# Ledger of designs, part 73: designed miniproteins, single chains, continued (2)

Each design is a single chain, and the fold is of that chain. pLDDT is the mean over its residues in the fold that is shown.

## One batch from the design tools (miniprotein)

Design m6511
Fold by ESMFold2-Fast:
Structure m6511 (fold): chain A 68 residues (1-68)
Amino acid sequence: SASVAEKEMEKMLKEVVESVKDLPEEKQEELERRLLGIYLEAAELSQTQPAEVVIEEFKKRLEELLKE
């Protein structure tokens, strides 16, 4: 079973992917690679930090990416 942090991050990832479906496929692939990197960093952080901290850091990274 997924941790609380993993479930919340997966939900946020799904929402971002849905919001960018109208972008060209090449741009979607680029964004997905960057999202995977952010997800993996958050997953590593979840080994040492509480779920709340992991979710906040993941959200911050996601918001920074979407402002580009």
Scores: mean pLDDT 77

Design m6512
Fold by ESMFold2-Fast:
Structure m6512 (fold): chain A 93 residues (1-93)
Amino acid sequence: MDRLDKYIALNQRITEAVRAAIEALDRGDVEAALEHLERARETILEMQEAGLVSPEQAEEALRHIEEAIEAAKRGDVEKAKEHLERAGEAAAA
């Protein structure tokens, strides 16, 4: 059960980081959002390296996180939130 427990814990960390990033964007705190997105990226990579998710699943989630980071840096809050919603869906599958 250690592997399943680790999967659940890391997946919850990604979900919490994505939610926190969306909440930060909603209040106009782009810097806080970027910190949460970096945490999500690191956690997805850790899951991939641990063999807890498929390479395709990790690559899709990372792509959405990268797109969200780029949108947030441009000040496109709505696009950033769209990409974060997609990243959360990909990581949970």
Scores: mean pLDDT 80

Design m6513
Fold by ESMFold2-Fast:
Structure m6513 (fold): chain A 90 residues (1-90)
Amino acid sequence: DIEETIKNFLEKLEKQFKEFKEYMIKKLKASEKDANKPLEVTKKKMKEDLLKNGPPVSKQQLLDRLKQYKDFFEKESKEVEKRIKEENEK
């Protein structure tokens, strides 16, 4: 079920985001804006991909897109974390 696959993906992404946000704010003293950025840019990428390429036409295409979004979120999360750590070392 495509809808169930999307729901499960979003629930996992929201859980990872919550843990990342708590870490960034409590441990690194990051702003809510900085902590929210990885999720916001990932959601923007998902929307832009939908507008440019349309909805996924197969289960495999859906899974490939979801993997890209997960990888993108993880990359953006690492970039924000690195930047905040570098700012805190000054």
Scores: mean pLDDT 81

Design m6514
Fold by ESMFold2-Fast:
Structure m6514 (fold): chain A 94 residues (1-94)
Amino acid sequence: SDEEALARFLEVTRRYGKELREAIAKNDLEAVKKVLEDLLRDIERLVQEYELSPEVLSEIASVLRIASQFAKELGLDEIAERLEKAARELEARA
């Protein structure tokens, strides 16, 4: 169910994109960190729940790389490394 997996992925990115914007607007680094941790957790569940095509795996990896770079710019090195590791693992499966 690539269509179902893609729809779920878009829902996850929209939800966490909104929460991330709200946390940034409040200058709340703890909230930013939590949003990124929740994003990673939900993506890990999605990847375990669905057999994903190489295209969907590559799209998810791209989002995780963008999130990792953003986290590094904010000095959130620990979550940035976890996001980058997850992206590399998904790219290796694609």
Scores: mean pLDDT 85

Design m6515
Fold by ESMFold2-Fast:
Structure m6515 (fold): chain A 83 residues (1-83)
Amino acid sequence: GPPSEPRGVTTISDDGRISGSVEFADGSTVKVEGGVRLSADGRATVDSLNIEATGEQGKQWADTWEAVVRDLGGRVSSRTYTD
């Protein structure tokens, strides 16, 4: 039967780079890359984020994620949609 849940991985490097990817049930994907900052009080702030989406479910996820990032006070610096 068809899969029903997305799956993905996220990595944060020592230099504050964030990288993640998600696969969806229809074979579409989303890739995110950007920078984060850590403050002395332990709070993380998204500096900028680039989102690349492929396919219908990937694009829907990217739209939702962009809204969440804005709600949390971050920003999306660019977004790309491919076939």
Scores: mean pLDDT 63

Design m6516
Fold by ESMFold2-Fast:
Structure m6516 (fold): chain A 96 residues (1-96)
Amino acid sequence: MENAKETILKQLDELEKQGADPELIKRAKEVVEGAFEAEQNKDYEKAIELYREGIDILNELDQKTKNLDVQIQIATLIIYFAVNLVAAKRELEKAK
């Protein structure tokens, strides 16, 4: 089974192939890689910041597309980032 980071990066590549803005896709990939690195380092504050930035980028991608299949894929990625954001917040609260 592919790890979660590799799966998301492949989904972002597929969105670019379907006509999503390549500059926003590039920024989303950088945010994904940074967020996973922050979580590996237990830097949950940085991970929370990066997941929020990722959600903002994905919302901008959604606004720029009229393709329903692309919009559904973007919505799925937003849900994934939101779940990870909540999980990171929970870990941060346990450290207090």
Scores: mean pLDDT 82

Design m6517
Fold by ESMFold2-Fast:
Structure m6517 (fold): chain A 94 residues (1-94)
Amino acid sequence: MEIEEQIKKAREISLKAGRPEEEVEKNIELQVEGRKKGEEIVSRAKENDESAVEQGEVYDEELGRYVRVGLSEELVKEGKEFEEKLKKEYEEVK
């Protein structure tokens, strides 16, 4: 899904709801950072095993979430730590 279209729609909805433009822009910046990090992790996984990464995402019942095939435990941990960091930054922008 095209992130620029999602960002535009989210911005329009938030501004119509009367949210300050500064808060809306900071929230958008955090979302863009999250996507860039996700793309970086996928790119590194493809360098290790391109065919496995092409299989996409599978649901892991033990973790209770979707995980991308071909990601090493180290890349999964890095992604989770980055996601927790963004979540904290997002909460501070309220």
Scores: mean pLDDT 65

Design m6518
Fold by ESMFold2-Fast:
Structure m6518 (fold): chain A 58 residues (1-58)
Amino acid sequence: LSPETRAMLENAIAALRKDPTQATARTAIGELRRYGGLDLPYPATGEEGLALLEAALA
């Protein structure tokens, strides 16, 4: 991962931990797809989104 994509992932994870909704997760993943170059699926839940973001960071 690039340093910028890693920072985006860390910020997205922090935001989703504060507001663990599907809407926040979909917004974060949409930004990572558009600007981070990550081909992540859109999550059905906030918990699914958090798991996807954490897996991408690993």
Scores: mean pLDDT 83

Design m6519
Fold by ESMFold2-Fast:
Structure m6519 (fold): chain A 66 residues (1-66)
Amino acid sequence: NEQEEAAKEVAEKLNEIGDELGKYLDKAYEAGKKRKEAKAAGNEEEVEKAEKERKEALEAFRSLLE
């Protein structure tokens, strides 16, 4: 049944996209946590690094949705 085959392929692709989206959201969350910790420690260099990582993760997440 071609319809069942197509539905399975779509579900598999959606699961792969979902996993990738979750990965980038987790990375953005971890980067945000690192930024907060670095800011509390007064480490300006680590704040900048964490903010860059967060921005890159969110941009990758948005690219997957477009």
Scores: mean pLDDT 79

Design m6520
Fold by ESMFold2-Fast:
Structure m6520 (fold): chain A 85 residues (1-85)
Amino acid sequence: NEAEERIKKGKEHREKLEEVTRIGLEIQELASPEDAEEMMAILSELVKLDVERALEVARQALELVKQGKVQEAIDLLRKALEELK
């Protein structure tokens, strides 16, 4: 049924948004305020364009931040945003 399909897609979209939000909060705890603000701004734009791609890139950025590679995380997010424009 179309209604059931719409509910499932809405739930999946919401779950991906919640995951990106959780990743963003973890980035804010690990990065400087300036770097975290930039990464959160890019993630916010990515989520509006493609939530699935936003989640993929958010996970990769978080792993880079955990490794101390904050600039590489920012560059990855910027590249993803440009690819979706």
Scores: mean pLDDT 83

Design m6521
Fold by ESMFold2-Fast:
Structure m6521 (fold): chain A 74 residues (1-74)
Amino acid sequence: SALAERIERAKKGAQLSLDRARQAYKDAIESAKKTAEQNPEAKPGSETMIKEAEKYLADAEKAAAENLAKVEAE
């Protein structure tokens, strides 16, 4: 049915968004580590980058859960 196809697409979209956010988080952690190793004076900036990536991941997880709940409720 059209609803079942919509739910399937929403689940795949949510998974792709989550995978992207998780990859961005991992990339941010690795970049921050390399930057801090090469330039210790950049540590405050690296810590900010990690916190921003953590918030982005948390926001993406919340959005994915909310979007799935809304589609499944229809």
Scores: mean pLDDT 78

Design m6522
Fold by ESMFold2-Fast:
Structure m6522 (fold): chain A 88 residues (1-88)
Amino acid sequence: DVETDARIARIAAPALALLRRLGKEDTVQKVFKTVAESVKEGLSPEETRDRLIELINNDESLTEEEKEEVIKLIERSYEEVLKQERER
Protein backbone atom coordinates (compact mmCIF):
# COMPACT_ATOMS: atom_id res chain seq x y z
CA ASP A 1 0.00 0.00 0.00
CA VAL A 2 1.61 3.23 -1.25
CA GLU A 3 0.15 5.40 1.54
CA THR A 4 1.37 3.03 4.29
CA ASP A 5 4.81 2.87 2.63
CA ALA A 6 4.93 6.69 2.56
CA ARG A 7 3.95 6.89 6.27
CA ILE A 8 6.67 4.38 7.23
CA ALA A 9 9.25 6.38 5.22
CA ARG A 10 8.15 9.63 6.95
CA ILE A 11 8.73 8.08 10.40
CA ALA A 12 12.36 7.29 9.48
CA ALA A 13 13.24 10.38 7.40
CA PRO A 14 14.28 12.90 10.13
CA ALA A 15 16.23 10.19 12.00
CA LEU A 16 18.04 9.24 8.75
CA ALA A 17 18.99 12.90 8.18
CA LEU A 18 20.44 13.18 11.71
CA LEU A 19 22.33 9.85 11.40
CA ARG A 20 23.89 11.05 8.12
CA ARG A 21 24.99 14.33 9.77
CA LEU A 22 26.57 12.25 12.56
CA GLY A 23 28.45 10.13 9.95
CA LYS A 24 26.68 6.91 11.02
CA GLU A 25 26.37 5.42 7.52
CA ASP A 26 26.17 1.79 8.78
CA THR A 27 23.22 2.74 11.00
CA VAL A 28 21.62 4.58 8.03
CA GLN A 29 21.82 1.35 5.99
CA LYS A 30 20.30 -0.67 8.86
CA VAL A 31 17.41 1.84 9.14
CA PHE A 32 16.77 1.61 5.36
CA LYS A 33 16.76 -2.21 5.60
CA THR A 34 14.36 -2.13 8.59
CA VAL A 35 11.99 0.26 6.73
CA ALA A 36 12.09 -1.94 3.58
CA GLU A 37 11.45 -5.12 5.62
CA SER A 38 8.56 -3.42 7.50
CA VAL A 39 6.98 -2.42 4.17
CA LYS A 40 7.48 -5.95 2.76
CA GLU A 41 5.92 -7.55 5.87
CA GLY A 42 2.97 -5.11 5.89
CA LEU A 43 3.77 -3.81 9.37
CA SER A 44 1.85 -0.91 10.91
CA PRO A 45 3.51 2.49 11.48
CA GLU A 46 3.49 1.67 15.24
CA GLU A 47 5.27 -1.69 14.71
CA THR A 48 7.80 0.02 12.40
CA ARG A 49 8.44 2.72 15.05
CA ASP A 50 9.05 0.02 17.69
CA ARG A 51 11.51 -1.85 15.41
CA LEU A 52 13.40 1.38 14.65
CA ILE A 53 13.67 2.31 18.35
CA GLU A 54 14.99 -1.20 19.15
CA LEU A 55 17.51 -0.93 16.29
CA ILE A 56 18.82 2.42 17.59
CA ASN A 57 19.00 1.18 21.22
CA ASN A 58 21.04 -1.87 20.09
CA ASP A 59 23.48 0.13 17.90
CA GLU A 60 26.83 0.14 19.73
CA SER A 61 28.29 2.82 17.38
CA LEU A 62 25.93 5.47 18.83
CA THR A 63 26.55 7.32 22.11
CA GLU A 64 23.76 7.42 24.71
CA GLU A 65 23.08 11.07 23.76
CA GLU A 66 22.93 10.24 20.03
CA LYS A 67 20.51 7.33 20.72
CA GLU A 68 18.23 9.62 22.77
CA GLU A 69 18.16 12.30 20.04
CA VAL A 70 17.48 9.82 17.21
CA ILE A 71 14.72 8.09 19.23
CA LYS A 72 13.11 11.50 19.97
CA LEU A 73 13.04 12.20 16.21
CA ILE A 74 11.44 8.80 15.49
CA GLU A 75 8.77 9.38 18.18
CA ARG A 76 8.05 12.94 16.95
CA SER A 77 7.78 11.77 13.31
CA TYR A 78 5.41 8.96 14.35
CA GLU A 79 3.16 11.48 16.19
CA GLU A 80 3.14 13.78 13.12
CA VAL A 81 2.11 10.82 10.90
CA LEU A 82 -0.78 10.03 13.29
CA LYS A 83 -1.81 13.70 13.37
CA GLN A 84 -1.89 13.90 9.56
CA GLU A 85 -4.16 10.82 9.43
CA ARG A 86 -6.58 12.49 11.91
CA GLU A 87 -6.69 15.68 9.79
CA ARG A 88 -7.97 13.74 6.74
Scores: mean pLDDT 80

Design m6523
Fold by ESMFold2-Fast:
Structure m6523 (fold): chain A 90 residues (1-90)
Amino acid sequence: MEEAERIAESYEPKVEEALAAGDEERYLELGIEAAREVARVAGVPELGREIEEALRRAREAKAAGDEEAEREARRRLLEAIARLAEAVRA
């Protein structure tokens, strides 16, 4: 899907800049925005919401030092990303 590819390309330089700067908040914001836009274009906006929720849970668990909750949130995030990638390919 050309639109999803274009969205990903537009976010790449911003994501790289945030990662290089160590800006955790900016990195999370960009990830949520990109996931929402890609999911919307792919016709699966619910997956964008799942990715957002998983990212928020991971951040909360990290702040609390809860390694178990952080691992579970990361697992949910990766599953949602895999499902979104499958929807984009369909």
Scores: mean pLDDT 76

Design m6524
Fold by ESMFold2-Fast:
Structure m6524 (fold): chain A 96 residues (1-96)
Amino acid sequence: SMAEENKKKAEELRALAEKYREQGLDALAEAAEEAARLAEAGELDDEKSRELLLEGVLRDLGVSDEEIAALREAQRAEDREALAAFAERLEARAEA
């Protein structure tokens, strides 16, 4: 049933959250826990799941909520220059 499939998806996401916390990836773990909550409610689709987990990764890399909001706006506007500039800043942070 859909309810059983949703429960299994939520359990898998919570297991991932525990692994992420063990690695010190606290924001990614919180994103996985939120995805699990939405999965149990039947509100999680693949796009929403990817967005939540990506935002968790970005937060663990030190990207601010304000910068994440700007990235979301650039994605909606298909602003390739803004997206490229963000990627360059993210690469610099990862190398620092």
Scores: mean pLDDT 80

Design m6525
Fold by ESMFold2-Fast:
Structure m6525 (fold): chain A 64 residues (1-64)
Amino acid sequence: AAEEAGRAAAEGGKGAKAGMAAAVSSLTNYPLPGGAGRAGEAGRRAGGEEGAKQAIMTASLYAS
């Protein structure tokens, strides 16, 4: 239960965190209008749909 909850939370948190890291990395290397799209794709690959949302939001904040 506690380990299962921790694992589920870690998996979700890891995905979102990986998505944000991918977004920052992509935007840092490609800080152009297309950067948000690349960040979203990288975030999706790293953390699925939640990672993509976090990546796009993070890229939007940094690009705008």
Scores: mean pLDDT 59

Design m6526
Fold by ESMFold2-Fast:
Structure m6526 (fold): chain A 82 residues (1-82)
Amino acid sequence: GPPLSVEQYVADRLILVGEGVYEAIDKGIKTLEELEAFVRKRLKEEGYPDEVIENRIASVREAIERLARDGVDPKLAEVLKA
């Protein structure tokens, strides 16, 4: 797979922390589908337009896939596996 650089790791972690992904997992979110639904609902409640919401969800998905595949984050690997 593509190498995960330190710069990419930091960027992906900032996205996931900023979008509340780890908070959602700690609250019991078990699947990628539930996680995307959690983020989408929050952004919609905050008044973001659908185009911005879907772009941010895509960034979350890409960050999860990179961190999970490289074995860097076991919590994300469990969410992706489910």
Scores: mean pLDDT 82

Design m6527
Fold by ESMFold2-Fast:
Structure m6527 (fold): chain A 85 residues (1-85)
Amino acid sequence: GVEGGRRGLEAGKAGDAEAGVEGARRAAEAAAALGNREGALLAGVGEGVALIGLGVGKVAGDEALAAKGAEAGGRTALEGARLAE
């Protein structure tokens, strides 16, 4: 969970929005599996933020905007995964 979120955050920082979303999703799935509702909710919000950023960036044709959204979502998902542990 935490490692998935960390990799997602790093991918977003490197400009890889799709890998950032994937890392956030893995963090959310791992947090949910631990049964901590607060951590799972926060990690799920992070996945949602990364997905919205990717979608908005694609519509705008702005890969940097997509990557920034994935970075923000990955960071939130990482914090949720940490809270769940």
Scores: mean pLDDT 78

Design m6528
Fold by ESMFold2-Fast:
Structure m6528 (fold): chain A 62 residues (1-62)
Amino acid sequence: TISEEEAAELIKKYVEMAKKSDKETEFQLDLNREVVVAAAIGEEKKMDEEEKNKSVYEQLQK
């Protein structure tokens, strides 16, 4: 178990390390990709709510 803040930073570090490797990281990327996607969804959900409220009110005004 890990905090969302730590997960986001770890994900970025793993993504950067994966870029440095070509083949070896390819296999591990499949497993880690699921974890990375899950954490990324958590971050996007936070922004989705704010964006949704702004879009709705913007359309209602005009």
Scores: mean pLDDT 57

Design m6529
Fold by ESMFold2-Fast:
Structure m6529 (fold): chain A 72 residues (1-72)
Amino acid sequence: KTREEFARIVRNAVDLAEKGERELAITMVEIALGIAKANKDDPEVIEALEKIRQAIENGDLETARKIADELA
């Protein structure tokens, strides 16, 4: 299921950000966001991916993890 696939990708991205790989984590979320927009996926999924990207950019990994967990 698409939502579960995005949840897995963004959880992995948050894990990378927590390990200090912030730029790689942001790139992973941007790729997921691009796929979701191209496929015209659920607007709630697109909004969640955008919020996760912003949270990782701001160093708010607690918020990013919470949103990622709520996607599944």
Scores: mean pLDDT 82

Design m6530
Fold by ESMFold2-Fast:
Structure m6530 (fold): chain A 57 residues (1-57)
Amino acid sequence: SMGAEEVARLALEEYGGSEDEAAALALFANTHGAEKAKRLLEEHGARQAAEWARRNA
């Protein structure tokens, strides 16, 4: 989805995350919504957001 693509771009380009972290957050966005994924990135950064995304996938 477009929301998941936006989350992946944000994680990679603005938060300096890895491709694996971006993929985990995009998957989370597809299941739980892009806005929740963006909020995790803003609050915690790419690595910690991806760890929570994986736990909640």
Scores: mean pLDDT 84

Design m6531
Fold by ESMFold2-Fast:
Structure m6531 (fold): chain A 71 residues (1-71)
Amino acid sequence: MKEAEEKIKKAIDELNKKSDEVATRLAQAYKDAQAGNKEAAQKSMDDAIAEGRKTYEKANEEIERLKKEAE
């Protein structure tokens, strides 16, 4: 149990770090787009959004698994 908990917490930390990086890039790309660099910013945003979507899907699957096991 404890070893599995530590692995899960580490994975969550990695996901949170990745998510924070993606959010930072999205915010900067959005501001860049408002400043007039729309097309360059849009490409960066699309890439970041796709990466973030995959990250959240994985996190949701792990949460659902833990919920089932806790019940």
Scores: mean pLDDT 71

Design m6532
Fold by ESMFold2-Fast:
Structure m6532 (fold): chain A 79 residues (1-79)
Amino acid sequence: VKELLEEAEKAIKEGDFEAAIENLRKAFEILLAQDTVLSPREKAVRYTSFQLRLIGAELEKDPEVQRKELEALLEELKK
């Protein structure tokens, strides 16, 4: 997971938002799969919420706003 988050951070800095989104998606899926305290229903809610935020970032037309949204998602996954 750490390597995926590092690749996402690098992609954001390089302006490769497609690569950043893909690495964030993969990191989130692994973190969610490894979580042992959330119920299957809670995992589904978390997945849906995160996916909607990722789609929002994908559809964002302002590159600086898109960068900030992806940076926010990256920081959440680091916690």
Scores: mean pLDDT 77

Design m6533
Fold by ESMFold2-Fast:
Structure m6533 (fold): chain A 57 residues (1-57)
Amino acid sequence: DKISQAVREVAAQAPDLTPEQVKDLLRQRLIAAGVDEDTADRIGTVVARAIAESRAR
């Protein structure tokens, strides 16, 4: 599925990226894969928040 593919591609780069960069890259990948803008923004926001929270620990 398009969402899982985009998430895996971004996850491979995530260790070297800020949460904001992860959100932006994931959003762009999802939109390019045909996911609607609202869903792409929601997924990007949730993933970026989870990364920021995990790094704060």
Scores: mean pLDDT 76

Design m6534
Fold by ESMFold2-Fast:
Structure m6534 (fold): chain A 72 residues (1-72)
Amino acid sequence: SSRVKRALEGLLAMLEAATPEEYPFLGALVRHEAATDESLSEEERALLLEVADLIDQGRREEARALVRKALA
């Protein structure tokens, strides 16, 4: 959806700028969106949860790659 696309574009920008100290906040934010946004498809929700998990693990480049793939 257009809304999810904008959210992913914003998340990509935040991941580019974020320090490791900010990762727990970003992971929590993405996980909260996945849990509360009932307009998400199951595929979109699964994607956000996977991105949040990668962020929580400090796997920044993998999180960025997954977001870029979703925006393609």
Scores: mean pLDDT 81

Design m6535
Fold by ESMFold2-Fast:
Structure m6535 (fold): chain A 51 residues (1-51)
Amino acid sequence: MTEEEKKKLEEQLRDAFYNGKDFEIDGKKVKVDTSKESPLDRRRRLRAALA
């Protein structure tokens, strides 16, 4: 991934953390479930989606 892509990804993660909003990565809609997923699990899933 490029630095620009990583920066955008971090911004989306931040928004999801604070607002609990769904976000899109690599053309895929990622649903955020703050009551079930830990922040670490969420990050791991995003990396898997990029692989």
Scores: mean pLDDT 62

Design m6536
Fold by ESMFold2-Fast:
Structure m6536 (fold): chain A 88 residues (1-88)
Amino acid sequence: KEEELRKRLEELEEEIRALESELEANRASLSPGDVALITAALDEARDYVRRARKLLEQGAPLKEVELLINQAEGYIAVARSLLARALA
């Protein structure tokens, strides 16, 4: 259970880095407003991943860790959607 949550957090960190790289690669094609919104969503996702990892390391209830992972996944989905729409 704990190992699966650690793996999910690692995968979310990789997804955030991939989206950050894609944002930078396409920055010249994006409006400043789109960049700001996508960056804000990625910042929220990173904060939730960081908080989830701390709780997991502290032995917090797995349900609390899962809640923060779900929040991070939500912000990653928002960032991905915003980036896809801006590049269409």
Scores: mean pLDDT 88

Design m6537
Fold by ESMFold2-Fast:
Structure m6537 (fold): chain A 74 residues (1-74)
Amino acid sequence: MKLSEEEIEAEVTRSLGLMYYSLGKKYFEQGDYETAIELYEKAKKLFEESGLGEEDEKEIKLIEENIEKAKKAL
């Protein structure tokens, strides 16, 4: 079984989104809200680009909530 390049790209893009989201949470916990916002925005863009549907929509909403919390903390 050979995955298409498009399927591999979607999975890689989503994995990068998860990495940026995790890193954003780490900076948020440290009180670096400006860096956390930047990382959350990158994660959101990657999830939007992955195109994996309902799961990505849930993660995007969660990221948006964390961006709002960070902006309120600034």
Scores: mean pLDDT 79

Design m6538
Fold by ESMFold2-Fast:
Structure m6538 (fold): chain A 77 residues (1-77)
Amino acid sequence: SHDAQAEQLLEEGERLRREGERLRAQGDLRGALEHYVRAAQKYVKAEGLAQDPELKKRIQEELDRTLAALRELGAQM
């Protein structure tokens, strides 16, 4: 189903975001940026596929978190 594909993309995005957070904590701002951008791309794809309201909400929350992290990171670079 589209929701199953969206959930897989959400999981992929979450893994990329967590790696970005780890890299940022280590001072690798470029590595963090690359991973956050890739995470955001996964979340945008998931948003386009998701039909379930709870899944849409989770995707939007993760996307918003990642975009906030990207804005903060951009200010540091």
Scores: mean pLDDT 90

Design m6539
Fold by ESMFold2-Fast:
Structure m6539 (fold): chain A 92 residues (1-92)
Amino acid sequence: MVEAGIETKYIGDKIIAIVSIHVIKDGELYRAIVTATYDYKTKKIESEDGEAEGIKAKVEKVEFYDSGKIKVEVYLEETGEKVTLEGEVKLP
């Protein structure tokens, strides 16, 4: 079983998306966290892959929309699954 959630924060000039990926394997819960950051001032996107106990979560794509919507696509190497998550922040 794979479950994923997204939390979005606006801090300074940055929108930060934190994606928590939960994988249940052989009765054990593993959690990988990836982070995507959008700099509203420079319009640059940065991302960090996550890894936990043999589960590697790679950021494949990050899109930001002027509405304050952020879309993050994450690839799980162990399962071959791709997870897409969308979050939204209120811009100033």
Scores: mean pLDDT 75

Design m6540
Fold by ESMFold2-Fast:
Structure m6540 (fold): chain A 58 residues (1-58)
Amino acid sequence: MEEEEKMAKEGREILLESAEAWKKMQENFDEGAKLFSEQTKKNLEHVRELLARKAAEK
């Protein structure tokens, strides 16, 4: 029946959408961790520059 076909199709679409949402969530978490690591390296370089300026000022 048409209703049975629609229910089966909607069920498959819901499963696919759930899988995609989960994948996006994991990807966002991985990107966040990567950005945090990169920002930490930049902060360390900035601190090195500040220490050089402080040494010049003393």
Scores: mean pLDDT 73

Design m6541
Fold by ESMFold2-Fast:
Structure m6541 (fold): chain A 97 residues (1-97)
Amino acid sequence: LAEVARTAIELLRENGGKMETDELIRAVSERTGASRATVSAVLRALVEAGVLREEADPEDPSKTILVLDEEAAERLLASPELLAELAARAERLIAEM
């Protein structure tokens, strides 16, 4: 799960700090081999942790864009304890699905 979170942050950084949600889920799933459900749970955990923010796409309000908080992302990646908490939160979200 920590690898999925790191890959999502890395992809967002490569794309100027934001990506459409479904496109990010697909790209992370392809790069990590994790299921789309697992990736979705990790992204939800990142939003709950304040690392990502969800915004409506101004060009298509039926779609959402995930925006990276770079300071929060750096803090998360520097802390094994925060990464472990994120992993536990994502596992809980997967169990509730």
Scores: mean pLDDT 81

Design m6542
Fold by ESMFold2-Fast:
Structure m6542 (fold): chain A 100 residues (1-100)
Amino acid sequence: EKITEEFLMRIQIRSIMINQLESAAKRTGSVSLSDARTMATFYADYLFNQQSADGTIFEYTQRLSDTMYSGLLPSNSSSTDSYNMSIFQKAKDLVDSSQA
């Protein structure tokens, strides 16, 4: 019974994604905060389901946090901004494909 540990990891991944995508939305102005939150939640749940299958959730979460500062992005980090924008695009593509 590892339900509590898996639940906490899911919440952590979701929180990280929401914070990062909201920050990117604020900087770029290309996506509303509401849309960013929705896409972040959807994509985080998608990633959790994929990562839980191979047992790398912890490593992935740590790596994501290290890269993205758990919602505190460094100013003028073009690589971090590109990564966040790629997550936006992936989340949008997943949402769009689910409506087919």
Scores: mean pLDDT 55

Design m6543
Fold by ESMFold2-Fast:
Structure m6543 (fold): chain A 67 residues (1-67)
Amino acid sequence: NQLVVEALIELLKDEDEDVKLAALEALQYIGNEATKQALLEVAKDESNPPKIRKTALVLSLSEPHKF
C-alpha cells in the first residue's frame, strides 16, 4: 500500500530518532520492492542523519525474517 509507505517516509522527518528507527524497521518488515527502494533512497539521501542513513542501508541489504 503506497499510502503506508508514504506515511512511514513522513515519519523519517520526525525529530524523535526512535520514531525514525521504527519507521525504517516497518519499511523492512513490509519487504516489497517499493519499501526496499525507499530504504535505499533514505540511505542515499544526505539530508538524513548519518545514523538513519546507515540503518536504512543495513536494513535494505538484510533478508527479512518474514517475507
Scores: mean pLDDT 75

Design m6544
Fold by ESMFold2-Fast:
Structure m6544 (fold): chain A 88 residues (1-88)
Amino acid sequence: NEHLEEAKKLLEKAKELYREGRYREAIEAALEAARAIGKSGLISLEEAIAAILRIIGLRIEAELGLISEEEAAERAIAIAEELLKKAL
């Protein structure tokens, strides 16, 4: 499944960006991974949308200064990882 392979690459990219302290870019990569998993058709649309909305919420919370960008990125990556695990 091309969407799952793309999601795996995006998730590894998100983890690399996180290690480099590039937290905003890590959040965007995790969001793209979640979208790719949703497009795979191997998970319910409801679960994919819920994960995507949670990641968007974390991005907004970080932008508003309610949580750190580091915390938002860590949590966004974890959400995308769990979504990928459910699709496998």
Scores: mean pLDDT 89

Design m6545
Fold by ESMFold2-Fast:
Structure m6545 (fold): chain A 73 residues (1-73)
Amino acid sequence: SERQLLLALLYIGALTGEAVVLRGRGMEEEAERLEREARELGKELFSNEPTPELIERITERAYRLIERAQALL
């Protein structure tokens, strides 16, 4: 659904926000890694038909990456 797709995009956007925070704290390598992961998730989402199953997988992976980034702060 459109709402599920928007939520996935919100979580991907949150990854880039976390990367900005990491970079601001001198964690450039971690920030670059997170930005790369965000780009790959976005590419996967837009290279395929956005099925509910794909959207859920992308959202779950993005959420786990956010948790890992937060653990570094």
Scores: mean pLDDT 84

Design m6546
Fold by ESMFold2-Fast:
Structure m6546 (fold): chain A 91 residues (1-91)
Amino acid sequence: GKKILIIALGGKGSESLAEELEKQLTSLGFQTSVLLGNTTPQKTLEKALQSADGVIIVYDPNDKQSEELAQEIEETVSKLNPQATIIKIPV
């Protein structure tokens, strides 16, 4: 199945939505993983981004650090894995 990476940014609201999305996508036959963007080592994150067919970034648009990190991750995906589908979800 397709590999979907979900990255949660900006605390518990984003984490909760990411966990719900993981359950739903796994039930649909996707291979789904969740990473916490603020605590995951950069090399681990880059390796996961390179192997994904799709990347979902869940972020808090009222948290400037969360919004800026979401943009940096999107740019990293575009450089390391330009064929991956990117979806950004504000919470």
Scores: mean pLDDT 85

